# Designs tried in a protein design run: designed miniproteins, single chains, continued (3). Part 90

Each design is a single chain, and the fold is of that chain. pLDDT is the mean over its residues in the fold that is shown.

## One batch from the design tools (miniprotein)

Design m11103
Fold by ESMFold2-Fast:
Structure m11103 (fold): chain A 111 residues (1-111)
Amino acid sequence: AALDAAADEVADLIEAGKYREAILTSERHAKELAKINPRAAKVLLAVTYAIASAKLMKGPKDFRYRLIAKAKPFGNEDPEVVKLVREAMEKLYNGKSVRDAIREAVRKAAA
């Protein structure tokens, strides 16, 4: 799938409250994306887990970026992945849409 199509499908599921389906869809897209851009695949997975974890915890919005730690299996080996996921969570906290936050993070990872 194209990078934008993968990001959009995952974002739509998150916005619909379908967090489990969003994770499974992100894993499916990441497996295909890893064949052409491994970093973009890792960022898609890490951002999906971070956002889904933030939504499931029903915590204050100001703590959303702290939940990025739940994406550790997909970010601790690559500092750029960690940086892009943190940037996406910060933008989401500051009012950017889930779609725009995921799209921007995945596009930057692919560049």
Scores: mean pLDDT 74

Design m11104
Fold by ESMFold2-Fast:
Formats: structure tokens, C-alpha cells, sequence
Structure m11104 (fold): chain A 90 residues (1-90)
């Protein structure tokens, strides 16, 4: 199980890193919108997190008045969704 997931992640990253980033960006955006974050703000935070820029994501959230806890919960949920998608593709 875990070994197959690791192989799937390595293969996706080697052959299509942009697809993996796009998948993460979409999952984070959806999780944020589900928590009441406006779509425009959710998209900016999702892009920052997909680029592994947590500092920029926090800055955007603070400017929009979004609690950092909401961003953390959305990122954790998005990570779980992406991991499940990669497992299903393995």
C-alpha cells in the first residue's frame, strides 16, 4: 500500500510535475471554498501552497481576514485528497 503510493508519487513527479501541482492547487482551492473562503482569495492561497510558499499563503490570508487555522485545515484536507487520488491511480 504505502510502497505503491510512494512509487506512484515518484512517477507522477518525474513524468508530470505540473499535473501534480495543478491537482494540489485545485484540491486546496476547493477545500478553502468549502470553508467559506471567497473563490478569488482561495485561488491565490491555493497557488501559493501548491508552490510550497506557506509565507505568501499566510500573507494573502491575513490581508483577506481569513484565520490561519482555516488555511491549515484546508491544506491538510487537500493533501489527503491528493494522496487518495494518487493511490487510486497506482
Amino acid sequence: RDEALTEAADRAEAEDPERLRERLRRAVREALVERGVPEEVAEEIAEALANNDGEKAKEIAEEAGIPIEVVIEAAVEAGRRVAAELEAEA
Scores: mean pLDDT 74

Design m11105
Fold by ESMFold2-Fast:
Structure m11105 (fold): chain A 74 residues (1-74)
Amino acid sequence: SVEEKLRTLLLGLSTILSSMGLEDAAAEARALAEKRASVEEVRAWLDRMGQRYPQLARLLADARAALDELEAEL
């Protein structure tokens, strides 16, 4: 389901962010997964992440591409 794929994406991002020492961002990704955030909520969060962490541009671009694929399934 789109919901399961979105949860998997968010938990994957949380793991990567935690491995980079970005624990607050990792916790935000986990919270979005746990509350079953919408594609729209996740997109808004990715936009905020890009503003906070310009160094994550590549990771966030990959995440946005994955999110666009999920949105096409809705």
Scores: mean pLDDT 86

Design m11106
Fold by ESMFold2-Fast:
Structure m11106 (fold): chain A 101 residues (1-101)
Amino acid sequence: MSPEAKLAKLLDDLETAVRNRDATMAKQVLDQILTLTGVTLTPEIRERLLLLYHEAYFEYLVTKDPNYIVIIGAIEGILYYLETGDVAAAREIYNFYVKVA
């Protein structure tokens, strides 16, 4: 499977994590994406991640469930990693959201 196909599958898993309020799965998706090299943030991938961000944020506004804050942290970390390649900073973004959840 190409790195791009692996990323697409991981984004499917991230969508499942948002729908199931599964912060553990969102973390696992982040960790797996951070191991992918040679992937870049295309407009299509950016749009997909932003839609998931908005879905998780909207669900947080309705439910006040801190699992959505953790999921948002995973999405933000993924976005940052795909833009910069900076694994350490992506993990720090995720950890910040976990602390405020």
Scores: mean pLDDT 89

Design m11107
Fold by ESMFold2-Fast:
Structure m11107 (fold): chain A 95 residues (1-95)
Amino acid sequence: MIEEKLKKLEKLAKELGMESYLDLVDKLKKIYENKTEESEKFLEEIEEYIKAEEEWLKEKKKLLEKYKGDEENYKRLEIHEEFLKLVKEILKELK
């Protein structure tokens, strides 16, 4: 289950072309595979990053609505939202 979600996250990150999202997926894979003493620190870092990204997406959505963004901009926003939702599901399963 987690492995399938991680594969989907990697695909979404690649579609967006975001190195920061790929780095986040790599950290989640390391937590899942390595059971390291650093896992707790990585989980905290990921949670803080996700909170910041959610606030950024809310502002981005408001700007797209105000300036009548095109369909590709809305599609990219939906991919970002799906990525963050899957990260939260994985974090819940790893805790």
Scores: mean pLDDT 80

Design m11108
Fold by ESMFold2-Fast:
Structure m11108 (fold): chain A 83 residues (1-83)
Amino acid sequence: LEELKKELEELRDKLLELLKKATDRELILRIIALVLRIIGALIEAEILEKEGKLEEAKEVLEKGIKEAKEGIKELEEELEKEK
């Protein structure tokens, strides 16, 4: 679980770097929304882990990682078009 949490946190940090380069309001809002979804997944996984629901916590983190990776790729493509 700690390794999955670290990966998701690294994806959050990558999104924050993209936010520094974004000038379009819609793109900025999309980046912020994805960051908030990552934070939500980390919190949900922590709660599930404390409840002893280790497999459910893992599924939440894995889903969050997949969604974050897909979202980052889409945002990187849009940032290239913004130039």
Scores: mean pLDDT 81

Design m11109
Fold by ESMFold2-Fast:
Structure m11109 (fold): chain A 74 residues (1-74)
Amino acid sequence: SHMEELAARLEEAILAMARSLRDGLLRDPRYTPEQVAALVAHVVRQVARREGEELDLPAELTERLIARVLAELA
């Protein structure tokens, strides 16, 4: 469906953003790997929930998207 395609594109965009953010933060010696993981997870949740709401995605679908992105980053 159109909504499933929008959700898939949102997942791809958030994963790309999260990887870029993680790689940038890991180059900063002021951050530990644990702090980087926590910051990236926080940003993923914030962006996914905001964009999911704007796209009128069900909350359950947005939460599953967050889980998939965070699992891919582990």
Scores: mean pLDDT 88

Design m11110
Fold by ESMFold2-Fast:
Structure m11110 (fold): chain A 67 residues (1-67)
Amino acid sequence: SAAADQRAFDQALDFSQTLLGRTFNDAQLAQIRALAADLIRNEGLNPFSATNVAVTQLVAKEIAANR
């Protein structure tokens, strides 16, 4: 359900933010949602796993851009 998917997204996001010691702005959250949706559709990942991978990809791109 959409409610279960949103809960999984929120749980994965909370976990990632806690581990990284940071939060994400609205633009970054929209990008994470878009990446997670793409991973669910194209790779068959569940919403929790897709969100964690999306956060990892966003953070990796930010680190690469700041070199």
Scores: mean pLDDT 85

Design m11111
Fold by ESMFold2-Fast:
Formats: sequence, structure tokens, C-alpha cells
Structure m11111 (fold): chain A 81 residues (1-81)
Amino acid sequence: SLEELKKKVEEIVEETKERVTEAVEAGDLGTAVDIIVEYGTKINEIVEEAKKTLSKEEYEEFKKYVDKLKKELWEHFLELV
């Protein structure tokens, strides 16, 4: 469902925030980059699942929600620099 896919994205974003913060605080920028790449792969998989499963209207709502969470994650990363 739309709600289940939104929760999956929220979980990935929160996990990514935590893991990147830990890597940056440890001075391990290589690990931070790897985590961000992994995040991109996971989000792409969920977006493809949404495209196959959701209606056109639900998919557009889902994409807007994902974009909002991506912006929030990016703003968090900027605070770490």
C-alpha cells in the first residue's frame, strides 16, 4: 500500500541519517559515501515497486513524499559539514 511504501522510505531515510552521522563523526568519509550510494539503491528499488503497485495518483503522491524526505536528508547532511 501507499502507507507501507512511505514507511519503508521513512525507515531508510532515518537509518541513513544515523549511519552517515556516525561515519562523519568517526572521520570515515569513505563509509559515509558508501552509505549514501546504498541509500540511493534502496530508494530506487522502492520507487520501482511503487510504480508497479500503486495507481497513477498514489504514485505521484509517493514521489512528492520521497522528494520531501530526500530534501530533509540533504539538509541534515549540510548541518554535518
Scores: mean pLDDT 83

Design m11112
Fold by ESMFold2-Fast:
Structure m11112 (fold): chain A 74 residues (1-74)
Amino acid sequence: EEEVREGLIKSATAVRENAAKVFPDAPELAAELQRIADEIIEIAEDESLSVEEILERSRELAERAERLAAEAAA
């Protein structure tokens, strides 16, 4: 359980730190990706949520991030 939370926090932190570096010419996209990363960290830190609930909610946010990145690449 702790490994899942730790892994999500680590991954989301990396996205938060690198979004502006990956999208230097798209500050609004970088800001939205950072916001999604912050939401994933908050979900992972929520002790009231089960691992299953954390994974489900994190997948929804990850899908949104992927869609935004794909639209920017087009």
Scores: mean pLDDT 78

Design m11113
Fold by ESMFold2-Fast:
Structure m11113 (fold): chain A 68 residues (1-68)
Amino acid sequence: SSSRLEAIEKVYEEHKDKETTDELAERYAEMLVSLGFSRETAEREARRRKEEGKGHLMAADLYAYETS
C-alpha cells in the first residue's frame, strides 16, 4: 500500500492544475464544520480558498482529514 504522505501528495498534484469544483469546496466546508467551525464560517473559508486558486490545498487537507 502507498504511504499516507505519498497519497496526500498525489491528491495535491492531481488538483494542482484543475479548476476547484463547488463539490470540493462543499466537502471542505463540511470538514471545517466537523472541526468546530460554524457552517457560515466554514462556507466562507471554503469559498475564499476556491477564489484564491487553493483547490489543490483544500483537496490535500480534505484527503488527510478523511484518511486520518
Scores: mean pLDDT 83

Design m11114
Fold by ESMFold2-Fast:
Structure m11114 (fold): chain A 89 residues (1-89)
Amino acid sequence: STEALVAQAEAQFRQIKASLSNIDEFADAAVLYFEQLAREMSPDQIRALRRAIERMLDEEIAKSSDPEHKQVLQALKFAVAMIGSQIIR
């Protein structure tokens, strides 16, 4: 189900974040993971996943006190939106 896929993806993104000490490494890993998932999903699933990831990234942006980290996370949010849009024609 879409809910199960979204929950699994959120858990994996949290694990990627926890495993990496560097924000740039996290952003790179997150983009690759989203691209891999999106290639195999329906448009509705991609939209749901994108919304969930954007929400999670907004939470991480709010938690960060580092302006450089905020900029990297905002760039990641735009990258996720762009990839989702490219797949959904």
Scores: mean pLDDT 77

Design m11115
Fold by ESMFold2-Fast:
Structure m11115 (fold): chain A 82 residues (1-82)
Amino acid sequence: MEERLKELLERAKKLVKSPNKQDAIDGIDLLLEIGRQAVRLGHKEIVEEAMKILKEATKHPDPEVSKRAEEALKQLEELYKA
């Protein structure tokens, strides 16, 4: 499972950096799902990397992309604190 989460994390990184708005949103959604699974499995390094990428995505010039990243980051931070 850890190796699969790492592979998905690399895919999500590429999607979030895409100039295509829908790809960036899909990458944010994938990062949140990866983060949730990593929290449940205790893979702290993967959770922290996902949060880092989401935080970078909050600076995206598209307001819908940046807002979705802020919402995803908040959800993942709340889950990680539990």
Scores: mean pLDDT 84

Design m11116
Fold by ESMFold2-Fast:
Structure m11116 (fold): chain A 91 residues (1-91)
Amino acid sequence: SAAEEQEEKALREELRRREEEAEERARREGDERTIEAVERLEKEGRLEAKRALLGAYAAAREEGRELSEEEREEILEKAIKEDEELRKLKK
């Protein structure tokens, strides 16, 4: 229905806004490590990994802390593993 299509569109726009806000915040705060990782993931077409990283960055900043290198690595490893599992399902 038109209502269901509007709800799904609104959810997609909300997720995009959160990603854009997190990326803008990282750039504004000069978090070069997060920016570099985001740009690399975008170049590689790893959009789900980019979303996960930006979500974790936003959560860390809401807690008043920086996203650690260890947390960043764990997020990227998990996203890559999920990508590999999805590829196995398409074989």
Scores: mean pLDDT 77

Design m11117
Fold by ESMFold2-Fast:
Structure m11117 (fold): chain A 66 residues (1-66)
Amino acid sequence: MLEQLPVNATATVTVEGPASVAVSVVAEEDGKLVTYTQSFRAEGPTTITVDLPASAVAASVAVSPL
């Protein structure tokens, strides 16, 4: 998990086969925590790149093999 604030960063997730991938990013905006969730479906081995906002303070990745 990303625990530090990334500045102009990306997160890369590599999967070895068909999988459902959920990336949840927690950002601090105007003193409040906001969660953004992006879902991806991989049909085979692939690399998924997710852009992280400069306000991101945490991120988590869940991978469910299909």
Scores: mean pLDDT 73

Design m11118
Fold by ESMFold2-Fast:
Structure m11118 (fold): chain A 62 residues (1-62)
Amino acid sequence: MEIKVPESGPPLSPEVVEELRAFVEPLRYADPEKQALVDAALAALDAGDYQAFLVAVERLFP
């Protein structure tokens, strides 16, 4: 696929994905309420949905 205007925002490089994953993973063990949000954030990263990831992160750090 050619590099055109991305529909899901900026592409996530492997280094960025790993850094973001390490950023949210500790919260999964700290609080059951945050567990669902961490799961959503990790799922968004896996799907390449940066917008959904940002929404989940905003809820993790109100």
Scores: mean pLDDT 68

Design m11119
Fold by ESMFold2-Fast:
Formats: sequence, structure tokens, C-alpha cells
Structure m11119 (fold): chain A 72 residues (1-72)
Amino acid sequence: MIEELKKKLKDKDKKVRYQSVIDLGPIIKTKGYDSVNDSIKIAMKDKDPEVRMAAIELSVLTLEEAVEKVTK
């Protein structure tokens, strides 16, 4: 699951990489933010600006979830 998404984040097709970032969102809910942090960091290094933007937005969500979980 997550390992497969990590491979897709390095795919030659930017659309496949973008979709993989989007698919990380539901995984945060099921497996937690720690499981997707590595994948988000991979996507943040992407050449495609849309992929990077999606990764940045997801990384912000992941950080906010971590902070709220600690403070709650």
C-alpha cells in the first residue's frame, strides 16, 4: 500500500505521481500521518509544480494533525 505509493511518486508520468499524492490523504486517516510523511517528502521534490503543490498542502495537513493530536 504505502510502499506502492512511494514507487508511484517516482513514476515517469506526472499524472500518476499527482494521483499518488491525492491518494495519501485517506491513508492519513487510516494509518496516521507518520506513515505518509516519507511519501509527502518525495512528492515535494517533484519536478511538476502541481505535484509539489499537492504535496505541500498534504504536508501542512499532516503537520496540523500532528500538532492537534499532541495538544488535544
Scores: mean pLDDT 72

Design m11120
Fold by ESMFold2-Fast:
Structure m11120 (fold): chain A 94 residues (1-94)
Amino acid sequence: SEEELVEEMIEKAKKAKEELLKTAEEVSRTQSPEDARRSIAGLLALFERDVEEMVEEAKKKLSEEHYKKLKEELERIFRELQEDFERLVAEAEA
């Protein structure tokens, strides 16, 4: 069903977010603050691309209402990762 597909895509995005956050935490601990900033910015850009691809796929497969719901949730997940990354960068510089 469309509802199951929406839930599946959201869970996929959440798992990708968790993996990227773990990678960013490791990068923050092992690299210089300057190198960590660049690496973390790269990870965020990769996640943004993956989210954009999921949104494009959703637009083709879902009704307008389910598409809007998924897009809003994916944008929220992206924003949460961005905020988590900003926190990691700030902590690495402290």
Scores: mean pLDDT 86

Design m11121
Fold by ESMFold2-Fast:
Structure m11121 (fold): chain A 114 residues (1-114)
Amino acid sequence: SREERLLEILRELLSGVLSPEAVEEVLEVLRRHRDAPLVDLANAVTRVLKRVPGLSDDEVNALTATIVGVHLALQGRLAEAEAAFDEAIRMEKNPELRKAIEEARERILALAAE
């Protein structure tokens, strides 16, 4: 399904920076917060990411915005998803992670527009 393809792109992105256990916890938070307010999703994701050793505050914030963007794309809210990804890219200071977010953004928005 389109949903499975979008979540696969997110899994690939997160697997570059998180342990397999942390990836599954983030995806589970997304599933549990499907109908929740965006603030509740963002707060829940931030709590998970803050427990990951070696992530900076900028990386936590950029990944949280990226995950919110995926959630919005899953809902067909493409303009808001694009804005969330653009904010993630602005916050990320690590050029490797920024590039990974930019590539995921392009793939996710293209798939979500189908």
Scores: mean pLDDT 88

Design m11122
Fold by ESMFold2-Fast:
Structure m11122 (fold): chain A 76 residues (1-76)
Amino acid sequence: LSEEQREELIARLRERARELAKDPARASLAVDLGGAADGIERFPEATELILRRLRQRAAELGDEATVALTEEALAR
């Protein structure tokens, strides 16, 4: 990912986390997305690892939108 693509990804993850946080049943996933965004921002070299872990967690929780978001980012 380029620096601009990484900044866009961080913004998308934080926006998604805010949406998920509105539903108490999805609050745990919102925390995971926020943590992933913070991790990518602080450790850009760990972006792929963070995205793979987030994709796995989202899949386990049945959140197809987050799975699609992480897969799209990993394909770049």
Scores: mean pLDDT 84

Design m11123
Fold by ESMFold2-Fast:
Structure m11123 (fold): chain A 87 residues (1-87)
Amino acid sequence: MSLLEQIKQLVDEFVANVANLSEEEMEAIADKIIALYKQLSEEDQKEAAEYIERALTRALLENADNPELVAKIIRFGRYIAEEMKKL
């Protein structure tokens, strides 16, 4: 499995399990994504960032009636975005 495919899988696992994930588990998933992202080419980093944005946007829309899940998704996305900006 490519590094890009591993990132996509981790994002999909987060979205599928967000209701059942603790803050510590969410941070662990985010840290794995960031560690893999740092190893990607600039082209693959762009594809990974686009995939993450689309997946999290979809998750926000699907969970719009659940403010606690919306808050978790926003926190996860913000954490990843801020760490990626530091690269």
Scores: mean pLDDT 87

Design m11124
Fold by ESMFold2-Fast:
Structure m11124 (fold): chain A 65 residues (1-65)
Amino acid sequence: SIAAEGGKLLLDSVKDAGEPSEEEAIEGFKYLGEKAGVDPEELVEILKEKGNAVKAAEEIIKKYG
């Protein structure tokens, strides 16, 4: 799915560049939701629940893959 592919790209980006700021992570997950046709707030809630971009991206890949 588009959400799972976007989650993989975010995961790879964090591994290469390091953990994004909270603002950058929120913006990235919101954009992924808009592109994937998923509620952007739902993806942002996953980010807040997991507390970091890597774990949130892994959860999105698992849920929407």
Scores: mean pLDDT 77

Design m11125
Fold by ESMFold2-Fast:
Structure m11125 (fold): chain A 118 residues (1-118)
Amino acid sequence: MELSKEELVQKIIEKLKNLEDPKNLEEAISLLDEILERGLALSDAEMRAILDAFMEKVGELVLPPALAPEMDALARSGAVTGEELLLRMLKANLQELLERKKKEEEEKAKAEAALAAA
């Protein structure tokens, strides 16, 4: 069953409050993908609530250098709204956080295995 726009927004905010859990990062990314794929228009209040929840935990929303040409082209084309650009940036930041957490977990597991084997 498809979630409503309001349910998607509330679930994203809930997941963003617990970004230390990689599962919450994966779920937040999935929920953002659903909003983007369905072309849902978020209100200013909904966008602010999502961004505020993210900023409280991470401190800054950054445009990844690898995505800058793509985002610039989308902005110049007028094919997407400013809200959609912000959601795409948020998704990219969450994906980078998830990748870092997975690498940290893998490195920790390798270090623990090396210490146990020594």
Scores: mean pLDDT 76

Design m11126
Fold by ESMFold2-Fast:
Structure m11126 (fold): chain A 104 residues (1-104)
Amino acid sequence: SKAAEEERRRRELLLRIQISIGVLKVAAAVEITVLRKDPSPENQERIRRYQRILDLADQMEQLIRDGAPLADLRRLADEMDRLAVSPAIRRAIENLRRDLDELE
């Protein structure tokens, strides 16, 4: 039935979103680890931004578990995008936003 096909597609898209969140969390954790080797004020600011991205990613995973509206997930992704300063983090967020757009 169409309803069963839509439900399957929704589950596959949600799994893809969860994978994209995982990739973003790994990228942010790697960047934090590198930055911690040089404790400059600039690196401390970047670490705070990436720690905030990790917190927002954890919140997004919780919202997905709670079945929250797509608009709430997009708000978190928009906040992450404003915090992103490295090409790797920006790319991971762009991939996440693309997956969210497919869920609509």
Scores: mean pLDDT 86

Design m11127
Fold by ESMFold2-Fast:
Structure m11127 (fold): chain A 94 residues (1-94)
Amino acid sequence: ADDAAIDALIDELVAREAAPAMDAAQRAILKARIRALIDEILADPAAVDARVAALRRAIAEAEEWGRKKGLPGIGAIAELELRYIEWARRVLAA
């Protein structure tokens, strides 16, 4: 029952927030990633909080050095991971 409620909340979030051009297959992949991250947060919220702090620091450092050296990949990966965690937290808060 709880899993069905979480799945319904993820479907609602994806329907509202995902880009209109996303195909059903892309939306299914996004849903699976958010679901896996929710499971991770529920299993060890303290470890996820520590990872969020590390990601924020990595993003700040990547932005500063990226201006000087053109390191676009590092910042973009950390930003995507943080975004997914924020989306998972939004589902759990609903």
Scores: mean pLDDT 75

Design m11128
Fold by ESMFold2-Fast:
Structure m11128 (fold): chain A 75 residues (1-75)
Amino acid sequence: MKEKKEKMEKKRKEAELGKKRLDIAKGSLDAINQLNKQDPQLGDEARKSLSQEKIKEAEEAGKRGEEILKELEEE
């Protein structure tokens, strides 16, 4: 079926978006760590403001993206 190829392509794009969202979240954490070196108080407050749940959601999105990519590579 031609439709199977298109469905795989859509899943691949969703996986790429998930990985990109994880990269953005990691970049935010790195920026907070840099801020923490200059001003530990501001860095600590920024880290608290970045909800633990939002960090978890970004990590889950990244893991889901990796699993989808692995399934696509294995057929």
Scores: mean pLDDT 68

Design m11129
Fold by ESMFold2-Fast:
Structure m11129 (fold): chain A 78 residues (1-78)
Amino acid sequence: DKVKEYLELLKKGEYKKARELYENLSEKEKLIVSIYILKEIYNLPDEVVEKAIELIKEGKLEEAQKLVQKELGKILKK
């Protein structure tokens, strides 16, 4: 799983290797990476993360974006 490998490299601080791997990711995989980064930074709920990734895998990119934006809006208004 290239997405998991990329996130693992980021956690280890191996930014050069992470960048190289990221360039070889598909557009869907890059979007899934963005969702996991938002989870780490903003504490997105696991249910939101899972649903957004499912929507991305289904090609429902606009629905995934709206879901994430709605939840981020709630978090940022703490």
Scores: mean pLDDT 80

Design m11130
Fold by ESMFold2-Fast:
Structure m11130 (fold): chain A 61 residues (1-61)
Amino acid sequence: SMEKRREIVAEAERLADTMSPEEVIEFARKKAKEMGLSDEDIETVLREVERAIEFRRRLAA
């Protein structure tokens, strides 16, 4: 669901300050699977997380 995707993205954004991008993406993938998201929703979440990480890195530079 959209709400589950938002929760995962928000938590991943928080972790992006202390974890590597690869670790954050792996965290998001595991959590999405545990929450029972479809493969399509998992892929969407991972793309959203990846964009959020890139955005935060640009702001920190």
Scores: mean pLDDT 80

Design m11131
Fold by ESMFold2-Fast:
Structure m11131 (fold): chain A 63 residues (1-63)
Amino acid sequence: MEVPEVPESALAEAGRVSDEFEAGLVRAHQEYLRSGDEEAYRRRVQELVDRTLERLRRLVAEA
């Protein structure tokens, strides 16, 4: 297929985005364990959430 218009492609990409979010969350937690800064941890998590939602929103808008 030259123009894949299959939801499976979007789901696969969303899965990768989810994996990246989880990896980012793990890194944020590791930084928290290193610094003990709860506020910095919360800000990192919020940034990851916002970025992930934006990416998913684009996938949905183009699906």
Scores: mean pLDDT 75

Design m11132
Fold by ESMFold2-Fast:
Structure m11132 (fold): chain A 77 residues (1-77)
Amino acid sequence: MKELYPVKVTVTVDDNSASVSIEAPKPVRLLEHTVTATSNVKNKPVTATFEGLGEEGPLEVRFGNPVSGVTASAKLE
């Protein structure tokens, strides 16, 4: 049987930098996601949250900063 695990990925981006936080019960590969972004206020981090389901395995996800176009990538192990 295929097991699917909930995955929550939070990306925090600044004008020139990005950081990623990943929450999952096990190392999973994201199958689909929904993006929720918050405030684009200058001098404050912009937060986007991806929620979806993943299969067991390594995950690589890419995000962009909507203000400056900075790209961040996340890896779940």
Scores: mean pLDDT 53

Design m11133
Fold by ESMFold2-Fast:
Structure m11133 (fold): chain A 59 residues (1-59)
Amino acid sequence: MKTKKKLDKYEVVKGKFTDPISGKEVDYAIKDPKSGYYVDPETFEKWKLENKKSPIDKE
């Protein structure tokens, strides 16, 4: 979808991570293009959907 902003696909990385939002341990993560943090995809999408303001983003 092109509007005015540049939209790229999230970078998916495999590994052992601790989700910074929920503290949950996950085997893969996506890179948040705004903060550059790696977060759990489920948690990230859910948080963005329910909270416009991400805990790792000021906005």
Scores: mean pLDDT 61

Design m11134
Fold by ESMFold2-Fast:
Structure m11134 (fold): chain A 94 residues (1-94)
Amino acid sequence: MSPVDAIDELRKDVERLSKEALEALKNGDYKKARQLASLLSGMAYMLGDYEASDLFYQASKAAGNGDSKKAEEYLKKGTERLLSRLDTLRQLVS
């Protein structure tokens, strides 16, 4: 797998999981939102983006507490940061 293909696949996974987490919050499915935010936190950590990892961890905690607004804010910030990092990495390897 080329580095570009690997980054494009990760980007699609991050967008999909983020969208699913936001829809779970909208539907009041805090358990699913918490689990998806926790998964995104782990993905960000493995990619070396510890700030995005912390943002997703805060989103997971907020979702676990039923704080939909705070969970959405952290989830959006984490997603924006991680996608920006992946876009930058893609430009460096393409």
Scores: mean pLDDT 87

Design m11135
Fold by ESMFold2-Fast:
Structure m11135 (fold): chain A 72 residues (1-72)
Amino acid sequence: MEKEKRIYEKLKSLPILTDEEASELFTLLGAYEFAKRYRPELVPQVEADIDAFKAKYPEAKEFIDEIRKELL
């Protein structure tokens, strides 16, 4: 819960993402953490969704990659 709140607050501070887009990304990152812990077979699907988001917002790519490392 605290880790999720930290991620969400960082996403909201990004000037290139709207609150809706930040919420979408937060949901994807939460799904990634869940898949890594409980359903590793779903990881490729979630990673593809995150990569699609990074392709839409390349300026946020490095931030997204850092957050993914924290979710390991």
Scores: mean pLDDT 71

Design m11136
Fold by ESMFold2-Fast:
Structure m11136 (fold): chain A 66 residues (1-66)
Amino acid sequence: MTKVLLIVAKTAEEAKALAKKKREEHPEIGVYAATTEQGKLAKEVAEKEAKKFGLELTIEAVGGEI
């Protein structure tokens, strides 16, 4: 199953760094990054697109809030 990971972090820099690491470890996974402030909207968009394209979505929040 094609997997998609959404990483949510407090800062854009942290989110991008974590997303880059995940892409390097798992190039077969679509990895997206968002800030905590954007997390709710990013989660809704990611869930909608994952459902539309039949993708397995995992959300990983660094710092506890989405």
Scores: mean pLDDT 73

Design m11137
Fold by ESMFold2-Fast:
Structure m11137 (fold): chain A 100 residues (1-100)
Amino acid sequence: SMEEIEAIRREAITLIGIAAQELEELAKQTGDPRLAEMAKELRKLRDELLAAKTVEEMIAVIERTIELLREAGEAFPEYAAGFEALAARLEQLKRQLEAL
């Protein structure tokens, strides 16, 4: 239903926002500009998800977000568990969209 799609969009937007905030905080703590750049890309993906008009477009944005979070985990192994937890929840939301 449309209500289910919008609920998934809202949760995914919230998760991406949390990830961006966590990367921004890590960037401040470490001074690593790669983390700040990744946070900026996550905010761009959040905006793309908000603007998405179709379930297919939403899935594509979520997939790109998952990929970025896993890349962040590979680059920063000490934080990988947190990024993987967010990626796993986004994969679950993606599967819910694919089942519609």
Scores: mean pLDDT 89

